Designed miniproteins, single chains, continued (3). Designs and how they scored, part 92

Each design is a single chain, and the fold is of that chain. pLDDT is the mean over its residues in the fold that is shown.

## One batch from the design tools (miniprotein)

Design m11183
Fold by ESMFold2-Fast:
Structure m11183 (fold): chain A 84 residues (1-84)
Amino acid sequence: KKYEEIIKKLENLKKYVEKHVTDPETRAQILKLLDEAIEAVKNKDYDKAIELLRQASTLARQAGLNAVAAALDYLIKELEKLKK
């Protein structure tokens, strides 16, 4: 149930990136990392998901997308709470 909420938040963030990130290369790279992270969460591979979201957060910060980076950092913390 908790991992399903994280998937929903990642899907919503993906929609935000599609609408609001204007640079096509940065948009494509972040969307690819988000898609791979969603699949990792579905497989309950939280370590892989966290690493992919860390890469996306770094890329977002380098591109000046501070709101996207903050959302990613929040989702990383939520995933870390799901680890036992």
Scores: mean pLDDT 86

Design m11184
Fold by ESMFold2-Fast:
Structure m11184 (fold): chain A 64 residues (1-64)
Amino acid sequence: DKEKIISELEKKIREREGEPTAQAVVKRIKDLIEKHGISVEELKEIADTILSGKYNEKIVKLVE
């Protein structure tokens, strides 16, 4: 489900980039889900992209 994907994403970002970055990304993802209704499948794609180091591009495009 979405909560498990977000939790795993937060954990991996925290390990790589630190707590402040992990929390900022998670907040962005939660805001996008609330505002735009991201599906579980779309969230998995976003999480995979973020973990590959392309989170800035994907997050900016979704917010824009």
Scores: mean pLDDT 69

Design m11185
Fold by ESMFold2-Fast:
Structure m11185 (fold): chain A 64 residues (1-64)
Amino acid sequence: MLSPEAARLVERARAAESPFDAAAVLTGLASLLAAARSAGDEEAAAAYQRALDEVQAILDALEA
């Protein structure tokens, strides 16, 4: 399950109208993923990785 902070970042990316806004979300999610991995929380790490993959796809679509 995503944290409330991570869930808000994903919703922000889904509402993004510019590549800059989507790219800013990637930085926040990458920090959360690194923290989950450091804590050994494999379930949270997998959820954050899926969120990063979704936001990356949004960024790629906005840059096209």
Scores: mean pLDDT 81

Design m11186
Fold by ESMFold2-Fast:
Structure m11186 (fold): chain A 81 residues (1-81)
Amino acid sequence: LQEEVDEGLALISGGVFKTTSPYPALSPLAGEIGREWARNPNDPRLRELVKRVDEINDIEDPDAALRETERLRAEWERLVP
């Protein structure tokens, strides 16, 4: 069943953000999270962070993407004290 779709209307069909990250601040963070998840794929917290990276890549508004990237970074730093 279709959920409400309200993110990135202009580029939803293109799926550009799902294959590459247009946000330079997200790229290094995504790499760190992905590498740690690959090392420990049984950790559900890491799986959630990887999901968050995918969601941020689907955001069309760069300001919103930056805010979500900052939240993701805070979650990552909280997880890796």
Scores: mean pLDDT 64

Design m11187
Fold by ESMFold2-Fast:
Structure m11187 (fold): chain A 74 residues (1-74)
Amino acid sequence: SQRQQQADQYVRRALRYLRNKDYESAVRYAQRALRLGGPDYPTALMLLSGAYRNLGNDDLADYYRQLALDSSLG
């Protein structure tokens, strides 16, 4: 769907920000991807985990990592 295509574009932007070490922007775009693609979106959840880890928020990083793994088991 067009919604899923837009979610995928936000994931691509989040990945680019993550590669450039702009972790705050990576979080923003990964969150937008989740809003469009739904809360069960493993790629966006894993991006949030990685970004929060780099921001020093280990609790949120572990939370999103667990959520992403649970999503991948369906």
Scores: mean pLDDT 84

Design m11188
Fold by ESMFold2-Fast:
Structure m11188 (fold): chain A 88 residues (1-88)
Amino acid sequence: VAEEKEAIRADTERFIARLRELGLPEAVIEAVREATRLAIEALDNPDPEVRQQLLQQAADIIQAALDREMAEEVRRLAALSAALRALE
């Protein structure tokens, strides 16, 4: 269990370094860190139902961060579209 936690932390830091190389925003990096924290908590929990719930929460946090970044880009494109239509 301790070895699994250390492996998850090491893998997460390598993944974060990769995400930074790809230029992903810090909000996504923080979501990955929070998801990792929940995954490690899941490994400490003896209740399989609670473990599954924590892992689902970790997945949801990452998905929410991605959805937020996509929404911001969509908002930017929508604003540009509106500006172009106003020039009609």
Scores: mean pLDDT 76

Design m11189
Fold by ESMFold2-Fast:
Structure m11189 (fold): chain A 79 residues (1-79)
Amino acid sequence: MSREEEIKAAAKKYGVSEAFVRDLVDLKVTRGAAPPKYLSLEVWETLLKIMEGELPIEVLREYGFNDNQIKLASDILAR
């Protein structure tokens, strides 16, 4: 499946925006080499620490992530 099709499928499955999914996929693929377009820099740095196992995924609740966004982030960022 193409990356674009996977992004659309994930956005529909979790009820989140395609822009949110795209930022998460780009963060994982680039390991933070490309800055996010939708997410704030603070959230982006937090997601990088979560990917490296330095912070728990639940810290995203402090940034206003809902349960679907947290589950999707967990599924994408799992190393």
Scores: mean pLDDT 78

Design m11190
Fold by ESMFold2-Fast:
Structure m11190 (fold): chain A 84 residues (1-84)
Amino acid sequence: SAAEDIKTIELATENLIKAIEEGDDFEIEIATSFVLMAISVSMLANPEKREELREKADKIVEAAKKKDVEAVKEAAEEAKKILE
């Protein structure tokens, strides 16, 4: 369901933010992969939303590379709103 997909993105994003705050590049890479997986599952369930969701996934990847917690939060909130 959309609610379950939103919750999965939320939990994965919280884990990514924690990894960024702790500063371990490997943990950030792994946490980013889990966020991308959660969004990809949402893309499979919502073909009409794939382009919008992919844009938010790309923003999260770039924000994570820059260790920009606020940009990660913003992109994840936008992805969750697309699924509402």
Scores: mean pLDDT 87

Design m11191
Fold by ESMFold2-Fast:
Structure m11191 (fold): chain A 71 residues (1-71)
Amino acid sequence: LTDEELERIIDAAERTIEVLEKSKDPVIQAVAKAELKRLIPLLRQGIEQSTDPELRARLEEVLKKAEELLK
């Protein structure tokens, strides 16, 4: 994954997290959770591959928040 692709993955994850936090609709929540589950492996791959400490910190923060919401 390129840094540009990782930035897009972070943006997608952050938008999905926002939807999950704000929506009370069970259908929207189910769709958002499914999308977030798809993004988690990509976030983990980004953490493993990234040499940029700022990008890695952002990936780790987003991953932590995503995992907390999927409990």
Scores: mean pLDDT 82

Design m11192
Fold by ESMFold2-Fast:
Structure m11192 (fold): chain A 85 residues (1-85)
Amino acid sequence: MKLEITIEVDGKKYTVTIDASASAEEIQEKLEKETGVKLSEETLQLIENFAKAAEKYGLKGTFEEEITVTIDGKEYKAKLTVKAL
């Protein structure tokens, strides 16, 4: 199954699609390559846990959270949305 990850930071909206089986490292690599955004380890674990639950139970759901992200070594507040497709 696929997950849509949306990050709203500094007035911009970034969306990437990942496989629900992707590792934290793969998720972070894709986000940084596409958007320059770095997520904390804690945020990556939340995304992995949501992915596992959605895949295990076949749930079509959305997870939203306020997070801190890093862009070019500077911290920003961001809104995270993770949607099971």
Scores: mean pLDDT 80

Design m11193
Fold by ESMFold2-Fast:
Structure m11193 (fold): chain A 69 residues (1-69)
Amino acid sequence: SVEELLKFLESLRSDKDYPLTPEQAREISELLLKLNLTDEQRDKIVEALRKIPSEEAARKFIEKLKEML
């Protein structure tokens, strides 16, 4: 599941373009907390999110997180 999330984020990776809004960042953080990830797993996901290319990609990632709950 975490490996699937990382692969999904990797498939979304592109050149730097889209900064997450504070609202999106908060929603993602809350969902990640609900998944009971280790600190290492959470840090890897957060790092991968820095390369999200678009609002659409951010929305798709949030939907993927919700499916894993």
Scores: mean pLDDT 70

Design m11194
Fold by ESMFold2-Fast:
Structure m11194 (fold): chain A 74 residues (1-74)
Amino acid sequence: MSDDELAEELEAAVRATLDAGLAAGLSEEERRRAVLAVIVEHQAAHGRPDNLAGLSEEERLEVAGGLERAVLAR
């Protein structure tokens, strides 16, 4: 799978997770934690290095928040 295909798959998974979280009335932090879990699972499923392994919890949630903002802006 190309990097573009991986990015599209990740964006689709993040959007589905955000839509489900919003429908369930999850808080912003709960949605970010759900998005973070999706990112980690996606990387593991595709055998990619865990580029979040060196980050603090706050930094990991910021990465998830960045993806949430990018997905919701579309």
Scores: mean pLDDT 73

Design m11195
Fold by ESMFold2-Fast:
Structure m11195 (fold): chain A 93 residues (1-93)
Amino acid sequence: MDLSLEELGELAAEEGRRAIKEGDVKLAVAHTGGVLSIGKTLAYLGDFESALRFFEEALRLAKEVLELDPDNVLAKKIYEESKGMIETIREGL
């Protein structure tokens, strides 16, 4: 019995928020990357509404990681990729 992609994405987002609150940048980046990956999988499957929600969450989490560690290369990459995916979906992909 596997968790749904939406349930996996929500768990990753919850763990990302917890890691940010605790100041664990490495763990926060890992879970934020997980949220982005779930968004990409949902988009690949054609669930653009759910994908958009997870891309917006990944963008928010990446921004909060960058407030803790402004030079974090992985967080910058997640931020830019999430932003690009949001714009692509909003343009009617």
Scores: mean pLDDT 86

Design m11196
Fold by ESMFold2-Fast:
Structure m11196 (fold): chain A 80 residues (1-80)
Amino acid sequence: LTPEQRAADAAALRASLPGMEADVKEAKEKDYPVQELVNRSVAARILAVAARISGDDETAARFEKLADEYGKIAEEKLKK
């Protein structure tokens, strides 16, 4: 990836973050299936890796937190 492409990717990742953070807060109320929660957790981890490769450790940490939150909701649902 060129530096310009990495910067554009980093900006896009940062722009998507608030929406995903809002969604995870509503995930329990929306009663997402376990598979959907797992898929969203995995997607957030992939985005965290992409952010870290782009040099944005703060955004990467936020995506890692999102992945953990989706995973926790899925785990709680499986225990019931």
Scores: mean pLDDT 79

Design m11197
Fold by ESMFold2-Fast:
Structure m11197 (fold): chain A 80 residues (1-80)
Amino acid sequence: SMRKELARKGASLISAGSILKAGGEVERKILEEKGEKLKEEDEEEGERLIEEGERRYEESEREGERLIKEGEELIKKAEE
């Protein structure tokens, strides 16, 4: 059934996007903690690590949102 295939693909994309966003948030927190500790020895490198974490988080948020929206559109098509 085409509807079942669209629903499955949509659910997979929503799941993938959610995982990507969650992973980006976790990575941001890890890099923020590492950067804060590093600031005690090298303030510039600590700041760069924190900024890298923020940048990766922003990319994961954008990509995750795109996947979720695509998945939601497929679910909507599967509904009718």
Scores: mean pLDDT 87

Design m11198
Fold by ESMFold2-Fast:
Structure m11198 (fold): chain A 73 residues (1-73)
Amino acid sequence: LPNDPSGEEILRDAEGAAEKAVEFAKQGDIVNAAKYLTAAYLLVVAADINGHKETAERGLEIVREAEKKIEEL
């Protein structure tokens, strides 16, 4: 089910990491922005490896939107 607890937890963690990456980038903290963006990517990869395909797709879109926001700064 797309709404299983493990997939939902991974998605929430990826969302939080991506949001923190954007926030650090807005503050000019490029190192922490890169760390949190990388963490979000690793969570997406973990979701895909564990068979949570829908979670991985949603997480990847969130990470890409965060990258786009950082690039626009």
Scores: mean pLDDT 80

Design m11199
Fold by ESMFold2-Fast:
Structure m11199 (fold): chain A 60 residues (1-60)
Amino acid sequence: SHMEEERRKWLEEIRKRTKEFNEKVQKLYDEGKFDEAASITRKYLDELGRERRRRAAQLR
């Protein structure tokens, strides 16, 4: 359906954003900033989860 196609485009955008975020996290690991990397990773995953849940609720 149309909504499924829009969701696929959104998921592709999220994949690109996640790749960029992973590159940032890798840089922090390379610099030995493990606590900072863990902190921003938890925040990123929590925000993604909230975004997905909010979007799913809005599309019902």
Scores: mean pLDDT 79

Design m11200
Fold by ESMFold2-Fast:
Structure m11200 (fold): chain A 74 residues (1-74)
Amino acid sequence: STMERILTAFRYLSTVLSAEDTLTYTILLVESAKLPNQDEIIKELEEIRQKYLAGELSEEEVRERTEELLKRAL
């Protein structure tokens, strides 16, 4: 599925990029996929980003929360 491909790409990106860049790329992939639930997924990804920028989440917590969100969207 398209979401499985996005999840796989996210997992790869999270290995080679910062949490910020991984989130940015993941949001772009979700936007490009034009999924029926796209707006809700993007909203939740942006909430994770805002918490990270506020210092409320570590890089590992960002990765964990993003992976769980993408798994729920499958």
Scores: mean pLDDT 83

Design m11201
Fold by ESMFold2-Fast:
Structure m11201 (fold): chain A 74 residues (1-74)
Amino acid sequence: MTVIEGTALEAAEAVAALPGTVRVTGTGGSAASGAANDLGQEPVPGAEAGRVIREAALKGGDEEAPTTVRVEPV
């Protein structure tokens, strides 16, 4: 298990760089954290998880929001 902490965009980029398939869980009140939690039901490629988190941050205007993501490789 890996814990990624930073801004929503930093967390998204770190998740997108992960190799293989991951399960993610978000913590915090940002749109990025919510998107990570929605993904946490199923393992997805790291690049896909990072893209979804990034899009949520950009659309919500929460780019700099404190975001914590827990990652489990599958």
Scores: mean pLDDT 77

Design m11202
Fold by ESMFold2-Fast:
Structure m11202 (fold): chain A 61 residues (1-61)
Amino acid sequence: MEKAREIARKMVEIAKENNEKLNVTIAAKVISDQTGVSEEEAKKIVEEEAKKNGVETEEEP
C-alpha cells in the first residue's frame, strides 16, 4: 500500500505540474504491476490522490 501510494502521488504531481488529466486506467495498471496490489485497489488510490490534489482524471474506453 505505501509503495503504491508513493507512485500514485508522483504520477499526480507530474500531471498537476503539466496541467494534464491523469489516465487512471494506465496509472492503476503501472502501480499494480510494480507493487502487486490489484488494479482495482491501485485505481482507488490514484483517484483519491488526484482528488486530494485537484487533478482531473480520465479512464480509457
Scores: mean pLDDT 80

Design m11203
Fold by ESMFold2-Fast:
Structure m11203 (fold): chain A 58 residues (1-58)
Amino acid sequence: SAAEAEAERQALLEENIRAADKITEMLRQGDYDKAEEESRKFIKKVQEEMEKRLKALG
């Protein structure tokens, strides 16, 4: 449903914001290795989500 799709979008947006904030905090603290690892995971997750959505569109 449209409501379920909107709720999913909001949840993903909030998750992405938290991930970005966490990476930024790691960089601020000098945890470069952790920041790099989290950045790679975040990018991969976003790419997988985009691919999933493209497949759903047909």
Scores: mean pLDDT 81

Design m11204
Fold by ESMFold2-Fast:
Structure m11204 (fold): chain A 74 residues (1-74)
Amino acid sequence: MTPEHLRRLAELMRELAEKGWSPEEQARALRELYRRTGDEAALELAHIVEERGGFSPEELRSMATLLERVAERH
């Protein structure tokens, strides 16, 4: 996974949290990110969203912060 993949995924996570999108909308956005970037982590997260019924805004913000920190190390 590249720093660019991590940064784009983090940006999407923050957007999803801000908009309060449904699980279906979260999964669709993650699949679209995968189609654009080839980032398999985005596809994996889409599957997790479909299985668990989405992420809360708090979870999405926490994930975004973690991804941003990992990207900064590269």
Scores: mean pLDDT 82

Design m11205
Fold by ESMFold2-Fast:
Structure m11205 (fold): chain A 69 residues (1-69)
Amino acid sequence: SEEEIEKEVEKYMQEDGTLTREQAIELIQKITGLSEEEAAVLVKAFDTAGDGTLTKEEAIAAIKEALRL
């Protein structure tokens, strides 16, 4: 569920409410079973700021999209 995804994202995120690229890739792989390469493509697609980090909302959206693949 979306609530379970949100809880998992919160466990991995930093104090500032963001995930590093590495944390986001690992989390997507753990939840969805996608490869590191596939997870990296999703992280890049949902990194709207282009700063190499994901917000909580971007991470949730990326995981939801990955679960449709």
Scores: mean pLDDT 79

Design m11206
Fold by ESMFold2-Fast:
Structure m11206 (fold): chain A 67 residues (1-67)
Amino acid sequence: SLRSLLTELAVAIAKGDVETALELAKKFLEAGGDWERLRALVERWIALDPHSAEAARAALEEVLGAL
């Protein structure tokens, strides 16, 4: 489901796992995913764990740049 892909993608981004995030991002987009929803979810995850915020942001920008 899109929700499952979105959650896995957000977790990969939060961990700074760019390779996994890229694979999941491609699957999410192929399934009709919405980048605004992903960005909102990542922002919520960062709010819950501020210590990982910088890594999550860097990973998100790298994934967006590689697509």
Scores: mean pLDDT 70

Design m11207
Fold by ESMFold2-Fast:
Formats: C-alpha cells, sequence, structure tokens
Structure m11207 (fold): chain A 79 residues (1-79)
C-alpha cells in the first residue's frame, strides 16, 4: 500500500526549499518511493509503512520546515 504526503506552499521558492529538506531528512529512509516537486507542492510517496508512521514523518518534516522559516499552506495525507 502506498501513502502520499503532499505539502502545499505559498510560493514555488518555498516548495524548492522544502524539497531539499525532505530529501535530506529521508536520504536513508528505505520506504521512500518518490519525492516530487510540482509548482508550489512537494509530494512524498511512501510504501510499506503504517498510516501512523506516515503521520509521524509528515509531522517531523513539517516541524523542520517551520523551523527553517518555511510557511506551510496545507498538508494532505492519502492512501
Amino acid sequence: MKIKITFEFETEEDAKKAEEIVKEMLSSYPNVVSIELEGNKVTVTLEGISLQKAVSLATGMALRMIGEGIKIKSVKIEE
């Protein structure tokens, strides 16, 4: 089962910075299928994890983004 985490930002510049953070944080994570940058959105596709783990990862990534001064417009998690 694949889980998608989509972060939406006000600007493409913030989305690019967020993509770099996500790639850094997930560089050694074995369950990453893809990390995609599309305009003002960053989508992380994960496989072989629980929804609870996906929520925890999304929370950790969001906190890191906020700590780096990035304003998150929305976060969506879907199966």
Scores: mean pLDDT 86

Design m11208
Fold by ESMFold2-Fast:
Structure m11208 (fold): chain A 84 residues (1-84)
Amino acid sequence: NLERIEKLVEEARASTDVERQVELALEAGKLALKVTKDLKSINRLIGALLRLIGAVFEGDEAAIRAAAAELLDVSLEAAKEAEK
């Protein structure tokens, strides 16, 4: 739900640990996918998730942080849309 995703986003933004940021971003994305019914938002969530997976696979910490932040933002946006 929205409140839980907001908490995950807050915790991820406060963390300096890239592994922790990835863990929280994945949990937020998973929760957002469970509540999202809009195909556009689902597509954006999947795209952000695939970009995070790609960044982790390549091992670029800056890219991983950026992709995790994107997944958190998209997850929060999708959860807000689901509340409409």
Scores: mean pLDDT 84

Design m11209
Fold by ESMFold2-Fast:
Structure m11209 (fold): chain A 71 residues (1-71)
Amino acid sequence: SQVDELVDQTTQVLEQGQLALENRDLEGMEQQIKQLEQLRKQLSTLNPGLAAMVQRAIDGLRRELERLRRE
């Protein structure tokens, strides 16, 4: 289903974002945040609960990106 595909993509992008964070790859983190924002928009009408979870992940990555940029 479209929802199952979006869930799989979301999981993959979250894993890539975590790896970018662990490697302090600022450009990679920015790219994954953009991908998550697109997925969140698609999920907002299909699964609002999952969209909210994705938004929290985006907020977390943005906070870490901002922290790393200040170092």
Scores: mean pLDDT 85

Design m11210
Fold by ESMFold2-Fast:
Structure m11210 (fold): chain A 72 residues (1-72)
Amino acid sequence: SHLEKAARGALEAARNAKGSGEAAAAGYGTLQVALMGGQSELTVEAAKEALRKAKDAGSRATAEKALQAAEA
């Protein structure tokens, strides 16, 4: 499905993130997938990876929100 593809893309983006901007983008993408009903193990893993890569307060907040949405 498109949501599964989006979740996989977000996980790959988070794993490959080299800085705060890329980490923020991955966290935001994961949040959007979760809010659209893409709650799955892939979305949870993407959110955890984005949180691990987040280096600024905004990126961390977005990744935490993504994790909460994915687990809801």
Scores: mean pLDDT 78

Design m11211
Fold by ESMFold2-Fast:
Structure m11211 (fold): chain A 77 residues (1-77)
Amino acid sequence: AEEELAALRAQVPADPAGALFGMGLVHYEAGDYEAAIRWLEEALALEPTPALQYQLAFAYSAAGRADEARALLERAA
């Protein structure tokens, strides 16, 4: 519906960190871990939340970057 599309458009300018996080999550679920890392790093730079730190850490781990994953998990805990 047009109302749903308008709500989605409103989310992008109102919550750019959330939009970037969503893109990172989509790429993570698709197995594009390097793409997920790029989107999640941008989201974390805008809004450093524990949820973003955990998700970025999981993306690093999945990409084989275990040292970066561990550092983020330690900082989030």
Scores: mean pLDDT 74

Design m11212
Fold by ESMFold2-Fast:
Structure m11212 (fold): chain A 90 residues (1-90)
Amino acid sequence: MKELVERDAESAIKLAEDIAERAREAGNEELAKAAEELKKLAEEAKKNNDYEAALALEIGATLAQIALHLGDFESALKALKNAIEAAKEI
């Protein structure tokens, strides 16, 4: 479990950093803030060995990155917000 938590959490952190940078370049402050919040939750999940939270955040960040690759900022924001909500319920 620890290795899976670390992998998923670190993936989520990296994806969130990349999303936040792209969001700031596009002037999308709401998306940038959501990505920063997801990163903080992923760092907390890694610290607490919270596999369910780490996995939810990694999936959400991955979906958001795919949406951004397609130019869909609305779907990217929704993916991040859904992942943040899911992680907070755990």
Scores: mean pLDDT 84

Design m11213
Fold by ESMFold2-Fast:
Structure m11213 (fold): chain A 85 residues (1-85)
Amino acid sequence: VESLRKAIENKDEETALSLLDKLIAEDSLTPEQALELLDLALQKNLNQVASALETFILSSFPDSAKEVTKILSDDGVRVIKEVLE
């Protein structure tokens, strides 16, 4: 998780996607960690990492769907915010 967070902070999208795939395969992500990483990826404009995390959270943690929607709205994803308003 820390390595993925650092890759996102460094805007290394290729490394971040590779690390995310490993964490998903290892079942090492909690919903709280995945939501935090989604927020960070959106802040750093890593759209592929953000999309992968959104898909993962919605499929693996459906109870967190409302939190995903809030993060997407708050981080300025226009389409989601427009639908919610």
Scores: mean pLDDT 69

Design m11214
Fold by ESMFold2-Fast:
Structure m11214 (fold): chain A 74 residues (1-74)
Amino acid sequence: SSMEEEKIEELTEKVLEEIEKIKKEAIRNDWSAEELAKRIGEVVKKYNIKDEKVLNKAKEAMLKALEELDARRA
């Protein structure tokens, strides 16, 4: 239903916003890739994410965050 889709979109936005904040903190504090991935995993657990679409978006954001962290060290 439309209401369920709206809730999934809101959840996706909140999760991606928290991942973006974690990415910025990782870059600022020079975290390891392992620490970044662990912190993003904690966001997925915190929001009890079961929806595959939201999980896939979180995974994509994590991979991009890892790439950006690596690029700043090059």
Scores: mean pLDDT 81

Design m11215
Fold by ESMFold2-Fast:
Structure m11215 (fold): chain A 74 residues (1-74)
Amino acid sequence: KLSELIQELGRLLATLPPEVAAKLAELVEQMIRNPEDAEALVAEATALLREHASPELAARMGRTLRELADLLRA
């Protein structure tokens, strides 16, 4: 469900530096507003995650972002 994915993303974002979390939250908002841009926005978000998060966290958030993108396009 969308609300469950948003809650999970919120919990994961809380473990990142505030400035990185804010930028990722903005990208998630853009994906929700413009689902047609979801693929490009997921790519940008995963690049930020690889730069600022542990490999495990980056993989976990990457999967959640992909699920969100797929749900928004359904």
Scores: mean pLDDT 80

Design m11216
Fold by ESMFold2-Fast:
Structure m11216 (fold): chain A 69 residues (1-69)
Amino acid sequence: MLVTNEASPEAFEQAKEIAGVIGPTTAVIYASADEREEVLAKIQELVGEATFSLDPASGNYVARIRKAP
């Protein structure tokens, strides 16, 4: 199960700049193991408490950001 982090509309617009997949209310951010610390710090600046889920098929870390209503 992918952990979903909620962001304000303003934080969501910033999250879209680092996302690999962008929807109208969701953005998915991918990070390799080497990039995990830097990317996690950026996500935490936008949404506060955030975490990555490890994708076992690719070995990449994945975070889903959802725009708050």
Scores: mean pLDDT 73

Design m11217
Fold by ESMFold2-Fast:
Structure m11217 (fold): chain A 100 residues (1-100)
Amino acid sequence: SNEDKLEEEIKDFVELIKEKIKLAIENKVPLEVLKESIVKDYESLLKNLSKKFSKKQVEEAAKRLIKELEKVMKELNIPEEFIEEVIKELKEIQEKILKE
């Protein structure tokens, strides 16, 4: 179903970002560079989802993605201040793409 495809896109993206964060930690990548990379990937995902799914489905997916990414960052012991900065920028990108 269309909902199953959206679920898969969400799961794939969360796993991609989890792997990206783990690799960044291992290679001592600056947190600012990691944030910019995550935000760019998120913007690209939302733009692609907007071409395939309804606005309501993309808004619901975006809300879920933010919660899942926050959970992943907390599980990987990312500093709370950095998590708050990332979530803020993801919400700003979401508003720009979905609300115009």
Scores: mean pLDDT 87

Design m11218
Fold by ESMFold2-Fast:
Structure m11218 (fold): chain A 92 residues (1-92)
Amino acid sequence: MTVERYDYAPTTNARGEVVSTSRVFDADTGEVEVETVVTSADGGYMKVRVRLTADGVVTREIERGNTTYLTASLVPVTYSSSKSRSEFRVER
């Protein structure tokens, strides 16, 4: 199995939110997964994961949550979250 992973450098958007993107491609299955995490200054975050299979199935998962505080190690603690997921087929 050959899995290629690319982590893009975090960027800050015009709203002061930190945007982190990563992409994983599996050459054996032809599957690609892109994950984007947007973190707001108030500790809110939104994670969007898009997965495309070789069969043309697109799965999009959206997770939203909040962080209450930073730990001593500066790791945010998430206390609430919500998820939504949708699946659809891409015609080619």
Scores: mean pLDDT 63

Design m11219
Fold by ESMFold2-Fast:
Structure m11219 (fold): chain A 86 residues (1-86)
Amino acid sequence: GSGLMAAYAYRMSEGMRLAAEEVKKEFKDQPELAEKIAEKLLEASRYYREAADYLRKGDKKKAREYLDLANKKFREAVDLIDEAKK
């Protein structure tokens, strides 16, 4: 994979970790919901990190699988946030 795509995946991994901390502040009065959202964001972070590592190794097939998993977990987190704010 390109170095740019690997850098993107690494940035997304760190962004998910930071978002997990922000969720704890945003939903302080709903700790169970905060934990569920943070868990999804941390799972996305781990999958983006795996994708970045596979991109650096040139394993595009594995990288794509982990990017798809990361994107799925991120969408699950966003859906929980959107439902909580409505």
Scores: mean pLDDT 86

